# Designs tried in a protein design run: designed miniproteins, single chains. Part 30

Each design is a single chain, and the fold is of that chain. pLDDT is the mean over its residues in the fold that is shown.

## One batch from the design tools (miniprotein)

Design m1083
Fold by ESMFold2-Fast:
Structure m1083 (fold): chain A 58 residues (1-58)
Amino acid sequence: MSEEELEKEVEIAMLEIQLSIAKLEGDEERAKELLRKLAELAEEAGYEELAERARKEL
């Protein structure tokens, strides 16, 4: 695994945590922004199912 691949996995994990917090707080605008970022990053990292799941929540 390259350093770039590892960094993307860490960013995805952090976005998932932030998204969970935004949903718990009821911040729909922040949740949508985080879902867009998660979808883009997952697509770049080759996680097609995760990207599709994030897009469906938008």
Scores: mean pLDDT 79

Design m1084
Fold by ESMFold2-Fast:
Structure m1084 (fold): chain A 66 residues (1-66)
Amino acid sequence: MAEEAQRRARELLEEAIKAVKNGDLDTAKRLVDEASRILAEAGLEPTPEQVELFREIGELYEKKKA
């Protein structure tokens, strides 16, 4: 379960990076939120790399909205 959750979160974050490259920050934010939810439901802490991605994509999304 934990391994599957981590792999799923990694796949979602790769798709989020692609969405950022395409300028689709709404999709990127949704994918990041989904990855975070999957990790939390599995009782897993995000890796430092995942925390940084969550922060960067979240900041980009908020700046786009402002």
Scores: mean pLDDT 80

Design m1085
Fold by ESMFold2-Fast:
Structure m1085 (fold): chain A 56 residues (1-56)
Amino acid sequence: AAARKRQEAEVKEVTKEFMEKYDLASGPAATTAAGRVLDPEKLREALERSMAALAA
C-alpha cells in the first residue's frame, strides 16, 4: 500500500517539475498551476514524455 502510494506521489511531483520546465521554455509568463488549460493535448504530451522518462 505505502510503496504504490509513494510511487504515485513521486510520479506526480516529477510531472509537475517537468511541466514547469516545459512552460518556462514555451513562454516568458509561464504558468505553473495548470499549464495550458486551453490546450489539453500539450499537457498530455508533457505527461507522456514524463512517463517515458520514468520508465527508462
Scores: mean pLDDT 59

Design m1087
Fold by ESMFold2-Fast:
Structure m1087 (fold): chain A 86 residues (1-86)
Amino acid sequence: SLEEKRKKIEEAIKLTEKGNELFAQGKYEEAIEQYKKALEILEEVLGPEHPAVASILRNLGDAYEKQGKTELAKEYYEKADRILKK
């Protein structure tokens, strides 16, 4: 239902907020776990091409960059850019 989709989106928002809090604390691995959970929900509810998915992919890129995983971060940024440059 539309209401169930809204509740799942609210869950994804809370997971993203928790990820952002962990990122601010330098807890990049834990932030990545929260962002990945938010990503799975948003892809399921909104589809993989939605701008909200691009935002989470950028957050994952930022967290991987902070871990020194530069190549992986670049892949996430490129995925996000492909969604937004349609």
Scores: mean pLDDT 90

Design m1088
Fold by ESMFold2-Fast:
Structure m1088 (fold): chain A 69 residues (1-69)
Amino acid sequence: SEEEKKQLEEAKEKTIKDLEEIKEKYGKDNPELQKAIEEYKKKIEEAKSFEELKEIAAEAGRDIYKLLQ
């Protein structure tokens, strides 16, 4: 439905904003983190469903966690 499409786009925007905040706070001296965030932002923009978005967000969270250790 059009409502579901709107909700998906809003969820994508929020997730991208959260990633940008992580990049601003932790990315200054971490080029691998910056690269990972940019790659995940692209994947999020291409997501076709909430399930796909959740899977991408979970993968991003795991990778970011490893890069912040």
Scores: mean pLDDT 87

Design m1089
Fold by ESMFold2-Fast:
Structure m1089 (fold): chain A 79 residues (1-79)
Amino acid sequence: AKELLEEAIRLGREAAEAVAAGDMERAAELEKQAIEKLKEAKKAGASDEEIKEAVAEMQRAYREALEAAGVEAEVHPSA
């Protein structure tokens, strides 16, 4: 289960790198793959807290990539 979360985070970081490089098509495909891994992790018994933490790490990577590219990203607190 945790390996799927780890893979999702890795894919999310690669998507963030693609965003920083301006490759939005690649970023979208990597994000789709990351979401698929999150779904598999949940099905394999990952808790909502573990999924939330993985999503938060991915969103952090995206915010950093957008900031580096000169785009303002809003910080949204967890509901």
Scores: mean pLDDT 74

Design m1090
Fold by ESMFold2-Fast:
Structure m1090 (fold): chain A 82 residues (1-82)
Amino acid sequence: VVEELKKKAEEYEKKADESPDTLIRSRYLGQALLYRIVAEMLEAIKKGETKDWNKEATKRILISILEALGFPEEVIEEVKKL
């Protein structure tokens, strides 16, 4: 999942580079950044670096953010599985 999210970030960065429109480019870069942040948070959870965090509460917060930002259902379901 983390690797898939990093791959999605790279895909959005590539789409930004290929975009002729500055506004569309900025939107793709924003999506890439969000995927990177989510990937890093999930990686921290997997590595047990969240010993003081309520894992289920953290997952719920991430799911809410992803849903609000219109992330793909596949990404949301993978967060639910963790």
Scores: mean pLDDT 72

Design m1091
Fold by ESMFold2-Fast:
Structure m1091 (fold): chain A 55 residues (1-55)
Amino acid sequence: SMTPEQEELVRKTTIEYIESLSEEERELIRKLVNAPADASPEEIAEAIDKLVAES
């Protein structure tokens, strides 16, 4: 299992990755993770975390 420090690093890296994507790629991810159409990278990362927890 991950430490809290590792979890924070993973989340920050995920947000940075989403921020590096094109707007078209972000729109696709928002749809895949059931995030709002205007979701920020932080909100997309949160939606991914929820999907993983519910799986």
Scores: mean pLDDT 79

Design m1092
Fold by ESMFold2-Fast:
Formats: C-alpha cells, structure tokens, sequence
Structure m1092 (fold): chain A 59 residues (1-59)
C-alpha cells in the first residue's frame, strides 16, 4: 500500500539520521514485508531526501 511505503520512507530517513547503515535499514524493511528491491528503492529515496544523491545513485 502507498501508506505502508510512506511510513517506510519516513522510518528509513529517521534511521539514516540515527547513523544506521544502509544494510541495517534494508534488513529492517524486509522484516516489515518489503522485497529486497522495494527496500533498496525506499532507501534510495531516503538518501535523496537527505541530500546524499551520490550514494542514492549507487543503489
């Protein structure tokens, strides 16, 4: 659902702000029922929101 994706994006942004690794965030999203590709895309969006465009483009 779109609501689940939006909440996951907010969570990924918060986890990045807390210094969590991309790996830990992806694993947490997979635990919530997102696929690996969905989790990677959510983390990519979170990185772009925080101005880490270079790192987002590597995903």
Amino acid sequence: SEERRKKALEKAIEMLKQGKSIFDIVKELQKEGFSLEEAREIVREALKELGYDFYADLL
Scores: mean pLDDT 83

Design m1093
Fold by ESMFold2-Fast:
Structure m1093 (fold): chain A 70 residues (1-70)
Amino acid sequence: MTLADLFEKLGRPALAHAVRADEITRAVFEDKVKRLMEEEGLSPEEAVKKIVETIDRMAAGGRAAARALA
């Protein structure tokens, strides 16, 4: 099972396509998953769910994301 497969399984085909199409994007997400697994003891599926929740929160709450980047 790949990172792209996990995004597909969670109903995020656009994210699955992005990680398949771009090596840099894939590497960044893979690193994030590994860090969540190491730091929080999450399974790969749980780590990907947390990333998806973060992306959805950023999309829904653009002001919060903008403030975090400032």
Scores: mean pLDDT 74

Design m1094
Fold by ESMFold2-Fast:
Structure m1094 (fold): chain A 66 residues (1-66)
Amino acid sequence: MKERVKERLEKLSKELREEAEKTRKEILEELRKNADNPDLEEVLRLTAEALRRIGDIWQQELEELK
């Protein structure tokens, strides 16, 4: 029982870290590409997409824990 919870939490942590790193990398690339005038709208869009994916991962794991 508790071992399955640990495994799922480790999986969740890994997926969350991977999404966070991917998003950070994409934002940094956009900032570097437009050093003089970064596209704030694109940065916000990438952030919103990452938050949505993170939310989906959390929802799936919460339902599986029940």
Scores: mean pLDDT 69

Design m1095
Fold by ESMFold2-Fast:
Structure m1095 (fold): chain A 71 residues (1-71)
Amino acid sequence: VEELIKEIEEEAKKSKNPETKKILETAARLLREGDLELALQALTMAARFSKDPEAKEAAERAARRIEEILK
């Protein structure tokens, strides 16, 4: 889980898109708090409702990785 959190934080840090940055930072924070289900919910909502294609894709990738951990 720590490796996933670091990768999400790095992607957020490298992104120039404010929406992508905010979504990924929120997800990383929730993961650090141990709330995997809430992190997944936040990312799933971002993937469905974001109007920004970059933010949508980033949220989808992160959500899939959390789902793999929850299996």
Scores: mean pLDDT 80

Design m1096
Fold by ESMFold2-Fast:
Structure m1096 (fold): chain A 83 residues (1-83)
Amino acid sequence: SAENDAAAMIKIWFAAVSVAEAAERNNDAETLAKANAVKASLGKEPLEELAKRVEEIVESSSTLTPEEKRSILETIEEARELA
């Protein structure tokens, strides 16, 4: 539904924001740029493609803690359940 799609998009936005905030705290310019690219692509790319991009950023990150990775990935999974 449109309501579920909007909710999924909001969750992907928050996941990308969480990645960006962690990247800024750790002075990780590459991860910050990738997270901002996901945010800029909302509404331009399918939600599943954006969810996968956030997952790839999280999985490849050396600056995110295990707890931050778990929290962000749980948010992405919630978005997938809504979409």
Scores: mean pLDDT 84

Design m1097
Fold by ESMFold2-Fast:
Structure m1097 (fold): chain A 63 residues (1-63)
Amino acid sequence: SVAAAVEMIMREAGLSREQAEIVREIVERNPDWSLEELARRVAERTGMSVRVARGAVRLLRDA
C-alpha cells in the first residue's frame, strides 16, 4: 500500500514523512522516468543528496 511504502522509506532511508511523501509523489507521477531522473528531481525538491534520493526511489520501486 502507499502508506506502507512511505513508512518503509522513512525507516530504511531515515527520511521525514514530508520527504518520503515527495519521493512517492515524484515516482507515481513519472512512471516513465529513469532512476537517475527521479533521483535528481527528488534531490532538487527536498535538498537531500542525489545518492540518498536514489536510494529512496529504489526502495519505493522495489517494494
Scores: mean pLDDT 81

Design m1098
Fold by ESMFold2-Fast:
Structure m1098 (fold): chain A 92 residues (1-92)
Amino acid sequence: MEAEAARAQLPFASDAAVRAGLRALLDPSVDHQALVDEVVAWAREQGEEVTDLTLSVEEVGDRRVARLRGTVRLPNGRVYDLDLEVELRLPA
């Protein structure tokens, strides 16, 4: 994904999404829908609208990866497509 420019101007929802991904990676028993709802609620407080947000966690060898995808509408009316991956390396 060639998105250097997108990283420079991440919406506030991106920070909330990263935190949700980390929580899912640290506690695989957590309700993913509850984490998604938390991201949507927090983004709404920042004036952003998050739609179709999904959270998935997969294990790849010694790594656990959380992927968050959705659409974020900024207060200025600009729309941003969210596609974030958070990786946790499990100890040996």
Scores: mean pLDDT 75

Design m1099
Fold by ESMFold2-Fast:
Structure m1099 (fold): chain A 58 residues (1-58)
Amino acid sequence: MTAEEHAEEARREAERMGLSEADIERAVELARTVPVEEAVRRAMARHVGGRDTVRRSL
């Protein structure tokens, strides 16, 4: 598997999860080093405190 394919797959997974553009970018960058599944999980974990998935306002 090429690093390029990993990055693209990570982007798709992040978008499917409804992450913000910034989170998608992070997942793509992480996928360069770790598996796609791990990259997406890490991107989500960083925003768990803000409930980014529901995009609530403060």
Scores: mean pLDDT 69

Design m1100
Fold by ESMFold2-Fast:
Structure m1100 (fold): chain A 55 residues (1-55)
Amino acid sequence: MTIVVTASKPLTEEQRRELIKAVNEAQDLSPEEAEKLIRETLKKLGVDAEIRVVE
């Protein structure tokens, strides 16, 4: 499973670390749950981004 995140602005180091952590957790989830987790993480970090989950 591949998770692609396209951010509208450059990420800070803290935002990048939290996003990587969420992506790693999402690998054990279904594609729908993975997208949900990543979207929630981006919202908490205040990052405006598009998410695509591919198998």
Scores: mean pLDDT 78

Design m1101
Fold by ESMFold2-Fast:
Structure m1101 (fold): chain A 74 residues (1-74)
Amino acid sequence: MEEITIHVELTAEELARLGITTPDPVLKIELVDPDNDPDAFIDRLAEALGLTPEERERFRAYVKEHGKIEKKTY
């Protein structure tokens, strides 16, 4: 069994820069992608967060640039 996990930590300042409004001062996201398709998973998470298409693409770019990818094998 193999899973890819992407870790993303967004402070209130970074969230504001991305155009995301949330009552939490820090958003910590752990994306677990069993299908090895992080783009599809990011799209689903962005939809759950209620992001606009523009915010979604900024979020995707940020996750890919600053996210930590962890691969676990069993």
Scores: mean pLDDT 62

Design m1102
Fold by ESMFold2-Fast:
Structure m1102 (fold): chain A 57 residues (1-57)
Amino acid sequence: RKLTVKEISYILQKLLGLSKKEALEKALELGELTQRELAEKIGVSQATVSRVLKEIK
């Protein structure tokens, strides 16, 4: 399942400490990604991405 821009932005804010504006801009540049693809791009485990997503869901 692909992540929405909002989900990617939130994950970037939590894991990289980016501001809302920086995270949104980067999420838009990355486009729709799966949890695995996002984890690979930011250098974290897929489990870490999944844990942050639980805070949204």
Scores: mean pLDDT 77

Design m1103
Fold by ESMFold2-Fast:
Structure m1103 (fold): chain A 78 residues (1-78)
Amino acid sequence: KREELEKRIKELKERAKELLREAKKLNDSMTVNTVESALEYLKQAEKAIDQGDLETAERLVKKAEALIRQAEKRLEAA
């Protein structure tokens, strides 16, 4: 489970950074803020994993994933 969470966080961070780049090119401040919030949750999830709190890490990853999906949908509509 720990390795699966670490892999998920890495994948989500890469996706979030790409979305952040695209949102900045479009001057979409709302999507930029959404992606930055997702990155903050992923950073908190990494800290939770380091502390052995896998349940908190899972919740934070789900929160970040929801925000990333929201950002993706917004950019597709733009």
Scores: mean pLDDT 84

Design m1104
Fold by ESMFold2-Fast:
Structure m1104 (fold): chain A 67 residues (1-67)
Amino acid sequence: MVSEEKAEELLKKGEEYYKQGKYVEAAEAYEEAARIYKELGKMEKAREALKKATDAFAKGLSEVVFP
């Protein structure tokens, strides 16, 4: 149902959101990519995507919660 191509698109989308300072949207895209990689058994890529999601999520919370 989900494809590795979709996970790659989500990683790129997350990178673009991150560059735009949209950290929450970037984190969501990275988390979705990580979930797809896990379903495909690509654990190394899933871990990398989760690390990016965690970094983006932390920045997003900092900017939204503490303006």
Scores: mean pLDDT 77

Design m1105
Fold by ESMFold2-Fast:
Structure m1105 (fold): chain A 65 residues (1-65)
Amino acid sequence: SEARAKGLATVKEVAGEEIAEKVLEYAEKNDTEGIKKIVGPVAQKLSEEEAQKLAEGVLQVLDGA
């Protein structure tokens, strides 16, 4: 999926490759709570702009926006 590839690239740029790989794994399992648990702590350490970009990337991986 094009949206998934773009979302993964965004998550990797903002949160790193390890977080991006985990987001993909949980997204394929439709485990949104798993995604929240791994992304939440990372987002708290980011600026508002970076946190928003991370959220958008995660939504793209979920084939959303």
Scores: mean pLDDT 80

Design m1106
Fold by ESMFold2-Fast:
Structure m1106 (fold): chain A 55 residues (1-55)
Amino acid sequence: SAAAERLAKLLGVSVESAERILELMLAGDEVVRRVVLHDGGLSEEELEAILEEAR
């Protein structure tokens, strides 16, 4: 998905890994969400936009 490709570039991971990360965050995994915000250098608003695009 476009959301997974965008997240993959931001985190420096494969698209397949980004798809799994998105799935976990959409399922409400708060630990994964916190790691992505910290490592990705994303604002919470930018991450919410990516998650909405993945829905």
Scores: mean pLDDT 80

Design m1107
Fold by ESMFold2-Fast:
Structure m1107 (fold): chain A 61 residues (1-61)
Amino acid sequence: MGLSPQELGGLIVRAAEAKGLTFAELAERAGVSRQTVLDIAAGKIRPSEETLRRILEALGL
């Protein structure tokens, strides 16, 4: 819906920083692997809608 993987990754990095969450803590709260969070943050992969929803909920968004 309009965000590139790179833009989405940048948004997640900024949101995690604003919340004081490490990528490890974000992955644990979202119920996904740390590698998945790292790949999304780097803009290497586009997450599924379900994975994105879990990450946004873990960020309080």
Scores: mean pLDDT 81

Design m1108
Fold by ESMFold2-Fast:
Structure m1108 (fold): chain A 65 residues (1-65)
Amino acid sequence: SEELVERAERALVRLLLDGKITPEQASRAGRLIWEKRPSTPEEIAEAMREAGLTDEQVEAVLAEL
């Protein structure tokens, strides 16, 4: 849903500001979310992994959903 996408995008911004992901990872992840329009936490996790986020980084995003 749009709300889920918005939460994931906010989580990516937080992780970027905290230095837990790189600008390149944040850019790729945001692009994939926009293109794929994931509607479940599992689909968000798949997009994050495709963007090159580690399992720890993916878990951090999912914790904000």
Scores: mean pLDDT 82

Design m1109
Fold by ESMFold2-Fast:
Structure m1109 (fold): chain A 70 residues (1-70)
Amino acid sequence: MKRITDAELLEVAAAMYLSLAKNAIKQGDKETAKELAEKVREIADELRRMGHEESAEWLRKQADEIEKEA
């Protein structure tokens, strides 16, 4: 059995933060949405450093959309 990689853990974490951020926007919780968007950006930068540029770019754009709607 292969060990879970750091990249896999980061991608799962980013997906959870994105879901929470979108819910925060729907609830009018702008502060939580912005905080979660920042966490997604941090994860995107980590993934980029690990060579996962496509995932990193997608997550960065998702975080930008969240901040724009917040």
Scores: mean pLDDT 80

Design m1110
Fold by ESMFold2-Fast:
Structure m1110 (fold): chain A 72 residues (1-72)
Amino acid sequence: MAARLEALFEGVEGLGEIMAGREGQVTLELDVETAELRVRATGVDAEQEARLRELAERLRKAGVKVTLELTR
């Protein structure tokens, strides 16, 4: 339980770094009971999308469910 929540919060920090300068274009929804992270972002470029997907895969391996809702 604790390790999964720790991974979830480290994931949020990683998202902040990837989306730096675009904070107004991203919304995060956290469910700590299910260890789920939903990311909704508008105006992401291909590099940011690739980094977000890489982060999502790392979090998934740690037992976190990640949903990405990305738009141009």
Scores: mean pLDDT 75

Design m1111
Fold by ESMFold2-Fast:
Structure m1111 (fold): chain A 72 residues (1-72)
Amino acid sequence: SEKEREEKLREAKEHLEKSRELSEESSRIGKEMEENFEELSPEERRELIFEGASLSVEAILHTSKALALLKE
């Protein structure tokens, strides 16, 4: 029905918005890493890489959920 399609589009949009938010945060961490690379300890570098990668994975999962909703 049209209502079911509208709800799926709304949910897909929410997932895409969350994905964008997470991608922006990951990008911010990447820039921080790049700008301060030489000043960061090996432990701090690993922490930032892990945090950025985790956010990127979560962003991909939200995009995947949006795609699944749009295929239905």
Scores: mean pLDDT 87

Design m1112
Fold by ESMFold2-Fast:
Structure m1112 (fold): chain A 59 residues (1-59)
Amino acid sequence: MPPPEESFEELVEKGEELYKQKKYKEAAQMYGEALRIKPDDEEARKKADEALREYIKNS
C-alpha cells in the first residue's frame, strides 16, 4: 500500500498483537475498526467477538 494508511490488514494485525498480549479490550477495539472498513467480514467479526468475550471473562 503506497500511503501508510491503516488498512483492514493492519488493524487485524494490531488486534492480533494486542490479543496475544492479553489486552482484549484494545484488541476488540482494533477489530472493531477493521469492521468499519469491512462490516460484513466474518473473520473480523469473529475476532472482535472473541476479544470481547475474553475481556469480559478475564475482567
Scores: mean pLDDT 77

Design m1113
Fold by ESMFold2-Fast:
Structure m1113 (fold): chain A 96 residues (1-96)
Amino acid sequence: ERGKAREFALQAEAGARGAEKLNDVGKEISKKFRELAEAYRRSLEEGEKKWAEVQALLDKHADLKPEFEKTIQEEYDKLLAEERAREGARVRELSR
């Protein structure tokens, strides 16, 4: 349960970072993805409700969707790499 909410929050954070790089429309979408990430951090139910708002906004700007998907994927890959590096550092510290 909590693991799924965390995963979705991470994906939403990547969405916010990816959208921010595009233009003024991307800034609006980025704000909605940040709200989505916070909602998922609170609960899966709140995240699902906020996701409906994000989907409506993305559907309104469907012509930009392929570019958003690309930037979101790139930022998600970076966040996963950062998490793996942080976990590796923690393991090395515990090993002394």
Scores: mean pLDDT 72

Design m1114
Fold by ESMFold2-Fast:
Structure m1114 (fold): chain A 114 residues (1-114)
Amino acid sequence: DLDELLEWISVHLPNVDLEKLREYLEKNPEVLEKLKKLLSPESDEEMAEALLYLGKVLLELGEYEEAVKLYKLVLDEFPDSKYVKEALENLGKALDKLGKKKEAEEYYKKAKEL
């Protein structure tokens, strides 16, 4: 459920604003359904997709440093996943928001070279 998901997130991403995330997920039940796969993934692709989607949610909520961690986790743990290109592009977006423009440009280029 939502509380189990938030506990999982608090363990793996201790600096996330859990109250802000709770409010977002209560308003977006379709997002909660996708993220529940983090608790019981049936495949590497499901785990990669759920991590990428959590990263996108955190990016929307302004949690840029934590979104960067999730996108890097997708790249490190699931390098052959079909979600790698989207993870690279979103990692670039998060880094750009953090003012790391040169690093962001490198990831955008990697995504285009796919």
Scores: mean pLDDT 86

Design m1115
Fold by ESMFold2-Fast:
Order: sequence, then structure tokens, then C-alpha cells
Structure m1115 (fold): chain A 94 residues (1-94)
Amino acid sequence: MERERLEHEILAGVTRIMVAVLKTVAEREGDEELARAAEEAGRAIERAAEAGDLEALERARELILEAIRAYDEGDVEKAIRLLEEAARLAEEAA
């Protein structure tokens, strides 16, 4: 595997872990809607990674980081919306 592709594969793996952790935190806090959105985003990211669309994965990762920030700031609705957009973008790539 070439270095650039390896770096993107690592980013995809890290992004899936970030989504899994966000889901766990949301479940713990009782934010079931956010937990569901995170689970759906995780599945979409895995499919996009399998399809090899690294550009879509990079954009989805950016949206997930924004969702984590929104959730940390208490904006649960924005976090859900960003996760749904990440899932949609990853699904379109797959």
C-alpha cells in the first residue's frame, strides 16, 4: 500500500472509532437520537471505506469532528444534523 492511501485508511479507522465513542457517550447521557445518528454514520463510513472513496471519508471525518464539537457545546440538534450529513455523504460515495 502506498503511504498516501495508508494514511487515508488510518483516517477511516480513526473516524469509525470516534463515531463509536460518540455513540457510547450519547447512550450514557441518554441522547438516544444522537446515538442512533452516530451508529448510522459509522455504518456509512465503513461502506465508503470499502468502496475506496477516500475524499468522501475525509469530508465525513470533518463533519464528525464538527458534530463532536457541537455536542460538547450542548447543541444536540446540530450534532445530529452533522452526523446525518456525514452518513449521507458517505452513502453517496459507496
Scores: mean pLDDT 79

Design m1116
Fold by ESMFold2-Fast:
Structure m1116 (fold): chain A 56 residues (1-56)
Amino acid sequence: HMEELGRLWYEAERALRNQDVEKLREIADKFREMGHDEEAERLRRQAENIEKLKKK
């Protein structure tokens, strides 16, 4: 559980650096599957904000 969570955070940080909205949404879904609903919601919101900002 802890090791898997660490890998997801690493992937989330990489996706944030790359502004990979699709990957962020995928990782958010995985956080929700693990019961981390608040973190999943935060990542989903960040993905939406990045998507809007990339087009400005």
Scores: mean pLDDT 78

Design m1117
Fold by ESMFold2-Fast:
Structure m1117 (fold): chain A 80 residues (1-80)
Amino acid sequence: SSLLEEAERLVEEARELANQGRLREAAEKFIEAADLYASLGRYDKAAALYREAAELYETIGDHEKAEEARRRADEVSAKA
């Protein structure tokens, strides 16, 4: 589906941003991808991407967004 292609594109963009040291932007793209995977019922994939975003937010000191991302990962994991 076009949404799956969009989600995969966002994951690739996030990885490229992380490689460039643009960690906040990378985390934001991982969240966007996770939201799309969750909307498609791909809860295990969504949870993994929320956790990747949480690690990036922790790395840059954004503990509030890291905790939010971890909570969202736990919520979608419960649906898988």
Scores: mean pLDDT 90

Design m1118
Fold by ESMFold2-Fast:
Structure m1118 (fold): chain A 55 residues (1-55)
Amino acid sequence: SDEELLRKKIEEIREALERGESLSDIVARLKAENSDSLVDRLIDELLELSAERLS
């Protein structure tokens, strides 16, 4: 389902941030691998997760 795919992609983003991957590299990969509508949602999640980790 789209919800399962979104959840899986969010976990991949979390793992990338834990590895110290840059925000620009994560964004570039998301844009290359996903549809435009999904990319916008994933970028919002990336920014939220990044903010939580800096707290």
Scores: mean pLDDT 77

Design m1119
Fold by ESMFold2-Fast:
Structure m1119 (fold): chain A 80 residues (1-80)
Amino acid sequence: LIERLRKDPLDIEAVRELAEKYGIPETYVDLFELAVELGLEEAVELIVEAMLAYVEGDFERARELLLEAVSLINRKLLEQ
C-alpha cells in the first residue's frame, strides 16, 4: 500500500485504504481529493508525504506537510 502510493500519488483508492488501515483523519483524504481536482501536483505530493508521516507516528511532521498543502490549495482557490 505505501509502495503503491510512492509509485502513484494520484491513486485515490490507495489513499483511502491507507487512511482506513492506519486511522488517518478523513480531512487528509478530503484535501487529497481537492488537490487532485485543482490539478495541484505539489499539494498532492505533500498530502501523500503527510499521510506517510502519520503512518510512521510522526504526527508533527504530518501536520507540517498538511499545512503546506492547505496553503497551496488556498492560494489556488484565491486565484480562481
Scores: mean pLDDT 79

Design m1120
Fold by ESMFold2-Fast:
Structure m1120 (fold): chain A 55 residues (1-55)
Amino acid sequence: EVEELVEKVRKLFDEMIELAKKLRQSTDPEEQKKLVEEIQKLAREYTELVEKIRA
């Protein structure tokens, strides 16, 4: 159901925004690396969900 996929997309976007805020506030290079990795992981999930909706 498309509605379920849209809900998942919104949840991923909210998580990405929160991680981006933490990245902006972080001054520790190791913490920044971990935050970037998590954001990239969520971005991949977002892209996959959007592709499923478009298909």
Scores: mean pLDDT 80

